# Ledger of designs, part 23: designed miniproteins, single chains

Each design is a single chain, and the fold is of that chain. pLDDT is the mean over its residues in the fold that is shown.

## One batch from the design tools (miniprotein)

Design m772
Fold by ESMFold2-Fast:
Structure m772 (fold): chain A 72 residues (1-72)
Amino acid sequence: SELDELLAKLEAARDAALARGWHGLAAYIGDAIDAIRKLAETDPERALEQARKVIAILQSERPELAAELGLT
């Protein structure tokens, strides 16, 4: 699903942040993934919108993660 694809991108971005020593950013992304997964259990449309929003924010604020977030 589109949500699973977006969550995979967020997981890749978290792993890349960890590899770079960005522990605070990695924790933030991990918390976002958990929140989106929990939201998907009751409101999958809102979960999808939240995932898109988090990815857009990360693409804007962390261009170093562009490849992991699908900006290639």
Scores: mean pLDDT 85

Design m773
Fold by ESMFold2-Fast:
Structure m773 (fold): chain A 57 residues (1-57)
Amino acid sequence: MRDVEEGLRLVEKQTEAVERYRAGVDPEEQWRLSAEYGDEATRLLTPYSEELQRARA
């Protein structure tokens, strides 16, 4: 659960970075931040996603 909460926070930060990128606020840094937040969120949420997939299989 802790990793899921952290992953969701990173998804929120990624979403904010994408919105700032679209608004033209420091787009190069916002793009890098969105990629880093997305990668970290994926790493934290992937085990949870895999367990859900196994339950469905």
Scores: mean pLDDT 74

Design m774
Fold by ESMFold2-Fast:
Structure m774 (fold): chain A 108 residues (1-108)
Amino acid sequence: ELALRELAKKDPDFASLLLIGFGRAAYVKGDYETAIRYYELAIEIGPDGAKGIAYFNLGEVYEKQGDYKKAAEYYRKASEYFEKDGTPWGKKQAEIARKKAEELEKKA
């Protein structure tokens, strides 16, 4: 954690993507608590695009656990930060996240 916090000061873009990668690895192994912790750290330090990715991944965790209401809330946050990113990629990811939130809100 200390080394990651020093990296976050010098290169928050790289540090946040690295944390998202660690979170994804934990998620694939079914370690959702560890995945959530890494995504929360990425949200603390990352720029808007990385926050969007981390919120989207939190949505996937809660969707996998059957918490559709919480998953939809995180997908909506992901859409918001992807829009703030302002890139063509961010706009596309925002639409994907928004549609996932709308779908899950119908199931909740």
Scores: mean pLDDT 85

Design m775
Fold by ESMFold2-Fast:
Structure m775 (fold): chain A 104 residues (1-104)
Amino acid sequence: SQVGLLRVEVSPNPAVAGEAVRVTATVSASADSTVKVVAELRDAAGRVVARAEAEVDVKAGQTATATVELVPTEAGDYEVVVTVTDLASGDSQTAVLPVRVVAA
């Protein structure tokens, strides 16, 4: 089946160092499947400094929502990279969102 990544939300933005950032992905699939959601927090050098994953079951033609949390430890400018994969087909979609992290 084909996976769709319809919306990615990162909250709060700006985020605070040492506090959780919630990443919410809204996904679809063209057939009943389990979709894996991987969120990576990458620093300005492209290093993965935090990673979280979840799986969500999606029915054909419907949407499902998965939320994961990332905790930035230092202030800076980051990217959240969200990859969604249909575990039955291996089809994937990726979105990249900027997030600013401020000191506590």
Scores: mean pLDDT 88

Design m776
Fold by ESMFold2-Fast:
Structure m776 (fold): chain A 73 residues (1-73)
Amino acid sequence: SEEEEFRQKVEEILREVAKKVGASDEDLEMVQAIVFGELDSGVEFELDMPEDHPLKKIYEEVKKKLEELKKTS
């Protein structure tokens, strides 16, 4: 389904960004939960953590790629 294809693309983006920033599997899993939660609710989650935290770095990179994906579809 289109929903399943979109989820797969999001998971691929999450994995690529996590590898790029050197984040842990735990950080990746947490960002995945946040991103999918935002996609399901339409409400942005506020990350109360330092800008240089791996979690926040993954989140910002993923959000940027998702915005680009939305513009091309």
Scores: mean pLDDT 75

Design m777
Fold by ESMFold2-Fast:
Order: sequence, then structure tokens, then C-alpha cells
Structure m777 (fold): chain A 68 residues (1-68)
Amino acid sequence: SMMQQLQHFQRYADVGSDLSPTPSPDEPPEVLLARTRENVERAASQDPQLRQDMETAEQLRQQSEQLG
């Protein structure tokens, strides 16, 4: 069900929020983005559910692209 997929996305967003560092005025945007990316990739490698949510997001992206 689409509702079940949305629940997985909510979990992914919640975890992603915890992994995203708070922006600092002295920190370059590139460094912040690199740390966020590494944290998400590390979490996805260690968390099968997070990886599953990422796969679901990719499938939805492909479906949206087919509409164009």
C-alpha cells in the first residue's frame, strides 16, 4: 500500500534529520553536505530498513521520470 511506503519515508526522514548536522555559520556548505552524505550512507549500510526506504525512493523517482 502507498500508505505503508509513506510510513517508511517518514522513518527515513526522521533518521535523516538525526544524521544531518546543525549548520554552523563558520562551516562551508560543501563540508556540511559531505558530512551529511557520509552519515546517510553509513546509516544505510548499517540499517536494512533505511536502505529499503532508499530503494523505494529510487523506484518512485523512476516512475515519475516515465511520466515525462
Scores: mean pLDDT 64

Design m778
Fold by ESMFold2-Fast:
Structure m778 (fold): chain A 94 residues (1-94)
Amino acid sequence: EELEKQYEKVEKHARELGAKLTPEQRDALLAAAEFFKANPAITPQQGLDFLERLAKRFAELEKKSPEEAVQAARTYRDAFQRALDAAKKINEAK
């Protein structure tokens, strides 16, 4: 319960960071936040730190190569979505 509220703050932070980024980068951050919420092995603080670093990485890539930034964002989104799907299946199986 307490951890769930902390993960809600992680999701809110992902949305706030994503508001300043491209749609693909925003979707990657949101997918990461959802994965962290479904996987308690990653603490809320680790999730927040990761989102900050990922957002900075995306901003840097966008300045150097917008095409690479889009590809990186899609790669991260797909990786986190696969991880989220796996975590949900484990939770359903119990």
Scores: mean pLDDT 79

Design m779
Fold by ESMFold2-Fast:
Structure m779 (fold): chain A 63 residues (1-63)
Amino acid sequence: SERVPHLIDLLRSLVAEGVITVLPSMTPEEIVQKLVDYGVELSPELMREMTEEIEREERRRLE
């Protein structure tokens, strides 16, 4: 849980710097996989928490 905000900030930084490309058609799971592809070691539990956080952020954009 404490690691999720740090990993989300890292993901946002990598996207902002153009290191990772996030497309509108990508699922939250595919976005989290981009961190793994970059070399970030994520447990299955942490990947699930990251996916849930990204889903929550996307739902918030519809409000």
Scores: mean pLDDT 78

Design m780
Fold by ESMFold2-Fast:
Structure m780 (fold): chain A 71 residues (1-71)
Amino acid sequence: MLDEEVERLLEEIRDAARLGDFGAASRAMSRLHQLALETGGEDYAFDVLLRASEAFGEGLDEGLSLGQRAA
């Protein structure tokens, strides 16, 4: 259902958020948004961005857990 490129970008967003690289996460989100708009229009882009938001949140939670262990 989702293109392979969309799946890759979702993983990239999660990984960047986990590492605290918000610049990389922002770039991946921009690429994902453009790809989604070209593929299925605004409704598809909205759905994909919700998935990206979830991936970003999961990455942040993982990053915070790593910080807790270092503290």
Scores: mean pLDDT 77

Design m781
Fold by ESMFold2-Fast:
Structure m781 (fold): chain A 94 residues (1-94)
Amino acid sequence: DLEARIKKIEEIISESGKKIHEALKAGDYDKAAEIAIETLKKLKEVSPEKVKEILEEAIEKLKEAQEKGDILEFFRVLGETMRAVQDEFVDLLK
């Protein structure tokens, strides 16, 4: 179950990462933000409870940054969230 879940998470991140990259390359920050938020929602559905809480808080913060047009804050929150998620999965694999 955990291995299958990790594989699903990797697939979601890979597919979304490609779409985010294409949006950023086109200068469409709003679309990149929408894809990133949707990605975290999908990750929340397949994640353990502790990771779901991290993702839920991150989604709220990302929506606030998007609403303010603060692209630097958006990517700061996204980066911190991905690190926190990685740390939780490392703890689960111990």
Scores: mean pLDDT 79

Design m782
Fold by ESMFold2-Fast:
Structure m782 (fold): chain A 65 residues (1-65)
Amino acid sequence: SMQNLVFSLSAAQARGISARIEEALGKKKIEEHRKAVALFNLDKAQAINKEMAKIAEAYLAELEA
């Protein structure tokens, strides 16, 4: 369920953001993020989080155009 805490994103738009992140970073990078989180490698996890945020922001900017 979606709450008012998220934007009025459709399920399709939310899926689009996830797909764009996976496509841009690749499965290897996503796996590295999961391992970094599990191993408390905070520097690596934070760096990948920052990249994910940039990708999501770029996707949302494309939707505004």
Scores: mean pLDDT 71

Design m783
Fold by ESMFold2-Fast:
Structure m783 (fold): chain A 94 residues (1-94)
Amino acid sequence: GAEEMREIGREASEEDVRLGLEAFLEALREENAREPDPRLAEIIAAAEAGASEEELLERIAALFRASGQPWTPEDVRLYLGAVGRRLREEEAAA
């Protein structure tokens, strides 16, 4: 559940957060290509312009809040850290 994800995210490295963020941005690009959404396009454009990790986390948190999820930038960081750690573990297992 959400608590397990937060626990994994707290143990995640800065590298795990970076990998999770890169994977999330790629997923946003794929979704925006399938169904164009100005909110997704804005986040993608910010990333392409070299926005900081902090700025991208704030933009992603705002996207989740707009969808009714009460996520903070810290919640997004924990989520992306958990995603990145899972991806790193899957790559190591291959």
Scores: mean pLDDT 82

Design m784
Fold by ESMFold2-Fast:
Structure m784 (fold): chain A 108 residues (1-108)
Amino acid sequence: MSREELERRREALLEVIREGLEELKEKLLKVKTKQEFLDALAEFSNRVLQATPEELHPEANAALGAAINVILENKDAKSEEELEKVKEEALRAAKEALDRMVESRLRE
């Protein structure tokens, strides 16, 4: 795979994650139980993986793990302002994880 192709696929995956996080934020504003919270996280993960080519699933899983970790660390966020900040931090963490995976593949 060329560097240009890898970077385009990275940008596409990051956009899917950004859209997924926006949907997750809207769901988390309405969540009332721990089970609903976990279901929302599962739906977010499934959405990203379904939109991602199979060969990029390792990168998608690394980015998802980083994003979900940020959300779990901020599970007590309840306001729209708090959830917007959590979304931004989760997206940043996903981007950093994805950048590390891409750089690792380019050095093989």
Scores: mean pLDDT 81

Design m785
Fold by ESMFold2-Fast:
Structure m785 (fold): chain A 74 residues (1-74)
Amino acid sequence: HMTLEEQLAYADKLVDELAEKYGLTPEEREAIRTHVRALIEDYYEKTGKLPSKEEIDAEIERLVKLVKRHRELK
């Protein structure tokens, strides 16, 4: 069983690891962190459950790709 705080900490760590791996700026990293935290908290408030680690992993990867694509476009 994972608490809300534990999952937020897990997501924070994963965001930091991927930001370092992909060379994201501090601003890009914090934008992804803010979005992921909001998604976890909103999901928990509405359902009383936490998203799976697989869902969190997939969402962070998606956001990293979106940030990189945004940089490619302009």
Scores: mean pLDDT 80

Design m786
Fold by ESMFold2-Fast:
Structure m786 (fold): chain A 87 residues (1-87)
Amino acid sequence: SPLDELVERIEEVIRETAEESEDEELKKALENMARYLRTLASDAELSPAQVLTIVRWLLEEIAKKFPEHRELLEETLERIEEVVREV
């Protein structure tokens, strides 16, 4: 579905961010976020705007726990916003 494709593209951006960070704890947090997003998308018909709202909240929560990676996470959000605009 278009939602499954959107979530897959977002998961790819999240994976690339985790690899770029070289931080195993951040990588686990991002992997948990991706799993949560996929579960929500499987159980509910989410609009692209709803997906973006959820991603923004989750990335902000991660940035609060990993303030040293805030700039990287903000760049990740910008990349995800671009992906959502293409749908």
Scores: mean pLDDT 86

Design m787
Fold by ESMFold2-Fast:
Structure m787 (fold): chain A 101 residues (1-101)
Amino acid sequence: SLEEKLEKYYKLYEENNKSHEDAEKVADKIVEEEKIDVAKLAENLGVSEEEAKKMILSLPIVYVVSKELGLEDAAEAARQLFEEVLKGTLTKEIVEEIEEK
C-alpha cells in the first residue's frame, strides 16, 4: 500500500541517519525504485531537481512524524502529495489544494 511505502522509506531514512550517510542516497533510492521523473517534477513545481528530491524525501518523514504526533491532517496531506508524485501528476496547484485541506 501507499502507507507501507511511506513507512518503508522513513525507516530507510532513519537507518541511513544512524549510519551517518548522506540523506541524498535515500532520495535517490526512492526516485530509482518508484521510477520518478525528477526533471518533470522540478519543472511542474518551478524548482531545481535538487529541491524536488528534497521534497520527495520530506514526504515519508512528514507522514510518519505527523502520524506519531497525532497530526492527522498533516499526515494525510503528506500521503496525498506522495501519491501525486508517484503518479507524475504533482503541480503547484495540486500542492496548494492539498495543503488548504
Scores: mean pLDDT 82

Design m788
Fold by ESMFold2-Fast:
Structure m788 (fold): chain A 82 residues (1-82)
Amino acid sequence: SAEVDALVAAMAAKVPQLTPAQLAAIRKALYDLADYLKTHSVTEVFKKAGELLRKMKAEFGDDTLAMVFAVAATDLILAHQA
């Protein structure tokens, strides 16, 4: 979606140390969350975001990546509540 793509572009601009692989992982996780938002409650989506965050931390071992994803995921979820 344009919303997910805009968030990833903004993160790449603000956090230039993120690798292409890390940006791809964030993009995939945000697309998974956007799809999950269509059929689940806000509480269930925040739970899913926490699971994706934990998986991302385990895969990359990068706290900056984890924080960037947490901010982007929160922004995406709140935008869909307006």
Scores: mean pLDDT 81

Design m789
Fold by ESMFold2-Fast:
Structure m789 (fold): chain A 87 residues (1-87)
Amino acid sequence: SPLPAGRFSREDTLEQDGVTVRIRVEAEVDEEGTVHLRAEVVVRAGDFEARERLEFVARSDEELAAAGERLTEVLLKLIEEAKAAAA
């Protein structure tokens, strides 16, 4: 489906069992329907801190879905690293 042009931003913090996850997502949809997605993830546990920045350009629903899958993979990896460091 064609996406409306505009800018969207969201910041969430999740804290559970000594692990803190902060995610900031910024999305800009241009007049051609191209999505420019920027995500910043910070995961902390005790003395452990990991940061990742991801930038995607999606020109289709399939590319947008792939960007979401990649962001999920990075989130899960950082959470596992934080849990291992806290153990």
Scores: mean pLDDT 81

Design m790
Fold by ESMFold2-Fast:
Structure m790 (fold): chain A 68 residues (1-68)
Amino acid sequence: SLDDQIAATLKEIEKVVGEIKKLQDELDKLKAENAPQSEIDKVEKQIDSLEKELSDLADKYVALVDQK
């Protein structure tokens, strides 16, 4: 059903948001510890990738809700 698809998409959004928050905390820790720039860059790229995934999921959510 459409409601099942909306619920599934929201669950995926919650998961991605959680992953971004976890990586942001890791990034803050790496910066506080003066970690090598290569390690900081690696985490920043992972966050950027997940933010793009979140944007795509948000677009999907809006499209599904508009079908109601």
Scores: mean pLDDT 88

Design m791
Fold by ESMFold2-Fast:
Structure m791 (fold): chain A 106 residues (1-106)
Amino acid sequence: SEAAEEGKRAAREGAEKGVEGAKSKTEEDGKKGMEAAGKGGAGAGKGAVESGTPEDAREAARAGAEAGNRVDEAAKESGNKKNGFWAGTGGGSAATAAAAGGAAAS
C-alpha cells in the first residue's frame, strides 16, 4: 500500500539523519538527528496503521524498528556520549512507535 511505502521511506530518511547526528561532534546536530529518527519511526507507525493489510503493516513497522536499531548502533559507536544519549533516545522512540503501529494494525 502507499501508506506502508511512505512509512518505509520515512523510516529510512529518519535513520540516515539520525546516524549523521549521532556521528556529529556537536550536540545540536545530535538533537536534530534524533528528532529526524523519531519522526521517521512515527511515520513508519502511521504507515503501518493506515496500510490496510497486516502484511504491509508488518513491513512498515519492521522498517521503523530497523531504522531505530541503526541509529542506536551508530550512537554506541560514535564515542560522543552526549550524541549517544540523543541517538539512543531517538532510535528507541522510533522503534517503539513503529512496533506500536504494527500491533495496532494487526
Scores: mean pLDDT 70

Design m792
Fold by ESMFold2-Fast:
Structure m792 (fold): chain A 89 residues (1-89)
Amino acid sequence: DHADKLVEAAKNKDWEEARKYAEEIARELVEIEEPAFSEREREAIRKGLETGRLEALDEPPAEERTKLSLEELAELILEELKIRLERAK
């Protein structure tokens, strides 16, 4: 529903409301983000499979991953939505 409210606000050109819903979507994405594996995380997975220990999946270093701020993620959502709406017209 956050996505539906975001699209509805954007169609009405209400970018203040659209930003509000984009921030809510960004919070959900930060919490349930699809796991992306670095090269070191893939190595940890391989070791976990060899040892039969799933703990290796929880211990891979994530220091080299650049975390997007909530604001940066919300802005990316808004920019992408704006482009898609302009293309649909």
Scores: mean pLDDT 57

Design m793
Fold by ESMFold2-Fast:
Structure m793 (fold): chain A 100 residues (1-100)
Amino acid sequence: SVLDQLLEKYKDNPYMVKFLELLKEFGELGQKAIDALNAGDVATAEELVRKMEELLKEMEKLKEKIKEYYPELTDFVEKKIEAARTALEILRERVEAHRA
């Protein structure tokens, strides 16, 4: 995967490795949440969304360390966080629609 290629590229940067691992877990939980919604399991989707919210907070904290020690990677990390926020917002709206 593209993400596994990025993990290899940044393997000597511990902050980037941790960021990319969190991003991978975020994507995996998002897919599980979509699968749960498609199966009508709103409760499981809500639990997965809460876990994704915590991962996003960890990614945002890690961005501050990346900005301090590797400022050249800031734009890349900010773009990935923005995409994650957008995906989470869409998923939250889908969960709310299923609760109505």
Scores: mean pLDDT 88

Design m794
Fold by ESMFold2-Fast:
Structure m794 (fold): chain A 89 residues (1-89)
Amino acid sequence: SFVEEAVARIRARVEAGVARTSEALLELVRELKRLGLPPEYVAEVVAALLREKILAGSGNREEALAKLPPIVAETLANREELERALNEA
């Protein structure tokens, strides 16, 4: 699907370096929103990538969330939803 292709491209770019995590997440959020996906689904996709620790430098939830730029958290329409998804991991 387009979502899986977008996630795969962003994942490959993030694997190049943790320093790109925030920018990669912002790009992913923009792509998923452009596809018309609901914010809750976007949050689940982002949480799945963080749980796989591809985006987490120290390998913990708090550090992964701290790497998200504020605009990405706001763009997901609810940071609480993202935090809830990560807690369920």
Scores: mean pLDDT 56

Design m795
Fold by ESMFold2-Fast:
Structure m795 (fold): chain A 55 residues (1-55)
Amino acid sequence: SVVERVRGLIEQIRAETDIATRRKLMAEVSRLLLQLSPEQAREFVLEASEAMAAA
């Protein structure tokens, strides 16, 4: 599912050390979020933002 793919990408962002690769993964997350409901997208935007900031 799109939800499972987004979760997998966020976990990859958390584990990734290369900033360029993390930004590329974040771009893919952003694209997939357009396929989700606004409620689901909001939750994942927060999680993805936190994962990016935590590095």
Scores: mean pLDDT 79

Design m796
Fold by ESMFold2-Fast:
Structure m796 (fold): chain A 92 residues (1-92)
Amino acid sequence: AMEELNRVMIELFNRGLDEILKNGPSERAGVPLTPETEALIERAKKLVEEYPENGAVVAMALVLGSNDPRVLEVADEFDKKADEALRERRAA
């Protein structure tokens, strides 16, 4: 039920965005990888492999939770996969 996971990721995105708007994107708020973030990355990799179109949403949710370069790198990979999948659908 990837649909359920996608809804959770969208909700996390909204929450993360709201927090950034409230207290700002401080460098100190950019926390290094936490166990929660690592678990999200693991699940996100599986989800994006099956549904690459969701990569952009998942990447955004991850970035909002951490500013670690490792997270940014993974998010960039997910975003690229999403762009390629969306472009393919547009071309078809």
Scores: mean pLDDT 63

Design m797
Fold by ESMFold2-Fast:
Structure m797 (fold): chain A 88 residues (1-88)
Amino acid sequence: MSQLSEEQKEEIKEIILSGDLELIRRYFPGLAYSNSPPLLRDIIYQLAELFKDEPEVAIKMLEQIKKLFSDKPVVVAAAEEQIAKLKA
């Protein structure tokens, strides 16, 4: 369960929305380097949950992740699932 401050949330948002792959890899090494489906799903779920109060921002961040990690089908599928839930 996320206990991040508003300042930490803003930092995460800026990092992901920047599209800076090196910066994203540094802050989210599990997303960048893991091929574990449960770990990848958990990261995407935690990001969607963290920003559920700002669904338009959450969707934009998840779309960016899909674009940057399109080679990881588990990441793409998890992000699409969370985007669908945020749009509902």
Scores: mean pLDDT 80

Design m798
Fold by ESMFold2-Fast:
Structure m798 (fold): chain A 93 residues (1-93)
Amino acid sequence: MNTLVTLILTADRGEETRKKVEELLNSENPPPKIIILDIGGKGDTRKVAEELAKHPNVEAIFADGPVTRENALKTIKEKKIIADRVIVLSPVL
């Protein structure tokens, strides 16, 4: 589909991830596609991302390994994620 993609990079930030996705979905111009990339699978972020991915405009992608920018970029490349904008919710990413 021809859609603007918003990528949310998150790690161990379930509440912030939920708030941000809900803000985007409830905006006057919601992004047609939101991809949540959870790095490291730590805490409640994966569970929150899975719940949010029940929305038709939301997709959750999980990356194992260290919570680093290098691992995030590697995952984006390997999963062929093309995003029009990126929102970073982790202080280490």
Scores: mean pLDDT 79

Design m799
Fold by ESMFold2-Fast:
Structure m799 (fold): chain A 115 residues (1-115)
Amino acid sequence: MTIKDILIKNNETVIDLNSEEVFKEKHLEGIKYENVPGFNEETGKLNEEGTKALEEASEKGKWVRIYVKELTDEVKLLFQSLLDNGFEIYDENGNKITDVSQLKENTFYYFRYIK
């Protein structure tokens, strides 16, 4: 089952933290997105808006999307923090990420917090 299948089945709105340029270049057809540019794909860092959007999405159990352009130490730290805090992380093909060593460059990841 792909991530698109999961998102469509549950009528989910995805919080997309990427820049407007990254969002416009590629996103899944038939999926609802709220684009909140709060993740810097060059550095792997969240700004204040991205941090707030992630916190709100987590409280509401919403899916969040981030594009990993380069596997920086900042990206690895962010994804390790998500895993340590109980987030489920998937690539677009529905592969579950359980360790930061599984992360690939030039890849979109979808994650959510399940209470």
Scores: mean pLDDT 86

Design m800
Fold by ESMFold2-Fast:
Order: sequence, then C-alpha cells, then structure tokens
Structure m800 (fold): chain A 58 residues (1-58)
Amino acid sequence: AEAAVEALLAGDAEAAEGEIARLVAQGKLSTEGAQRAGRALRAGDYEAAARALVEGVV
C-alpha cells in the first residue's frame, strides 16, 4: 500500500496503477478497493484514490 500511496503523492498515475494491480495480485487489496482507487485515479482525484487504497487494504 505504501508504494501505491507514494506514487499518488508524486502524481505518477502510471506507477500508482501498477502498484494497485500488484497489491490485488498479492491479495493485499480488495477488488472493490482497487476499483474505487482506479476510478478516482482516472478522474484525477488522487485524494479519493489514496483513501480507497487505505480502506481497501487487507
């Protein structure tokens, strides 16, 4: 989760998407959390994306 949040804080949407996908693959992020974070990222809402990541982790 930390690497995904770090990418969001840096404004790197591509890196954030990659880290989100990796967290889902490792079972560390819920599918619902990943979907919410992805939608927020595509809308340019990095604060909502970060919140979705924190709420969806584990």
Scores: mean pLDDT 74

Design m801
Fold by ESMFold2-Fast:
Structure m801 (fold): chain A 78 residues (1-78)
Amino acid sequence: NLEKLIEEIVKKIEEGMSAEELYELAEKNKDNPLAAVLYRTAAVLKEKYKLSAEEIKSLMLDILYKRDNRSWEELLKK
């Protein structure tokens, strides 16, 4: 369940996991592309956008429940 994975990622960030460590987890999860994308997105939100664990959780869960990916695209800033 993607929601559980997001909760787990957020817990790791709350425990002090760095953006670099999140990028490493994305690489280790190459065989599960969706998990890799979630880890990489959390790393970007933490490092580039300086979001807190709570803000990352709220945003990632919002994206899961909405069909509109505007928030996602805006943050990733193509």
Scores: mean pLDDT 75

Design m802
Fold by ESMFold2-Fast:
Structure m802 (fold): chain A 81 residues (1-81)
Amino acid sequence: MDELVEKISELGKKLGEDVVQEILAEVIDAINNGDYDYIEKLVGLSKETIRKLRGSENHEKTQEVIAKAVVKRLEELEKKK
């Protein structure tokens, strides 16, 4: 978890805090709306695993998945030529 938060901070310094906030909102909305295809594509987790996290009391695991998806999306934006 800490490594993912640090990576988001580093990417935020390169891309801008506004971009990080926009991507974070996009990922949170995808999880809340049950858009498992979007999250599966970004982090490579099974749809069943993502579905279990949506109803989970384990906030740490949900935050880890959000952080992984945010990092992946920010890395895709950074690689844009």
Scores: mean pLDDT 73

Design m803
Fold by ESMFold2-Fast:
Structure m803 (fold): chain A 89 residues (1-89)
Amino acid sequence: KEKREAGIRVIGLILRTIGAMLDGDVEAMRRDFEAIVELLEKAGASPETLEKIRELGDKAIEDFEKNGDLEGAAKYITEILRLAGEALD
């Protein structure tokens, strides 16, 4: 139950992060990435996985903020979603 609930919440947060990215709201992106990490930590994800997700989130924000690179940011968001799915499997 916890893993399924966490999965639904992570998908919701990813969708919100994409919305924030399209709106140029880097603070909302940062909050959503941290919320994903917190949900996965509660669901029992490894510290290694949590660190990787934080790293990818930071890279997504940095590349987007400096270059406005939506495609680069979307790549990191896709990697976060894949890692979250693996952690909840």
Scores: mean pLDDT 80

Design m804
Fold by ESMFold2-Fast:
Structure m804 (fold): chain A 74 residues (1-74)
Amino acid sequence: SAAERALLERMLAALEAQLAAVGAKLTPEQLAEVERRIAEIKEIVNKEEISEEDRKKALELIRDINAILAGEAP
């Protein structure tokens, strides 16, 4: 739905802002993993229709990014 897309877009914007704040503290490998997952979320939100499976995948990617940014294993 449009509401689900808007929520994912807001979450993505928040992640990009957090990455800008803490990105300099990440290793090159951590940065690459975050950027890869952000790219996957962007692909999902750019679909004409976001399925429930796409939504679940996007939320999983967001969780993994948050773990990396917190210094936890992805």
Scores: mean pLDDT 81

Design m805
Fold by ESMFold2-Fast:
Structure m805 (fold): chain A 109 residues (1-109)
Amino acid sequence: SMLEEAARKLAETFSRELNIEEVFEEIEELLLRFLERAAEVDPERTRRILEQAVAIADAGHGLQALVFLLGALRPLDPEGVEELKEELIALIEPINPEAAEILRYGLSE
């Protein structure tokens, strides 16, 4: 599945960049659920935004890819974006507080 491959790529690049590989699988699951919700609202727009986010991740910019993805998909699912942001911060903060702060600032407008 394109969504599964994109979620895995984004989670892998992001977790490696922030040294939080311990929660890679949880990040992948959270991203996949979020992307499935966005795709139910607008599958074509979600696909185009995902292609751009994956390209940013392929360049090694996992945090930038995630910030771009959430910002671009916010109009389709603003509640889902806020939920994902809060769940990611809650997941990461106990293992890497510095990474959680970077994520908090990177996901803020």
Scores: mean pLDDT 84

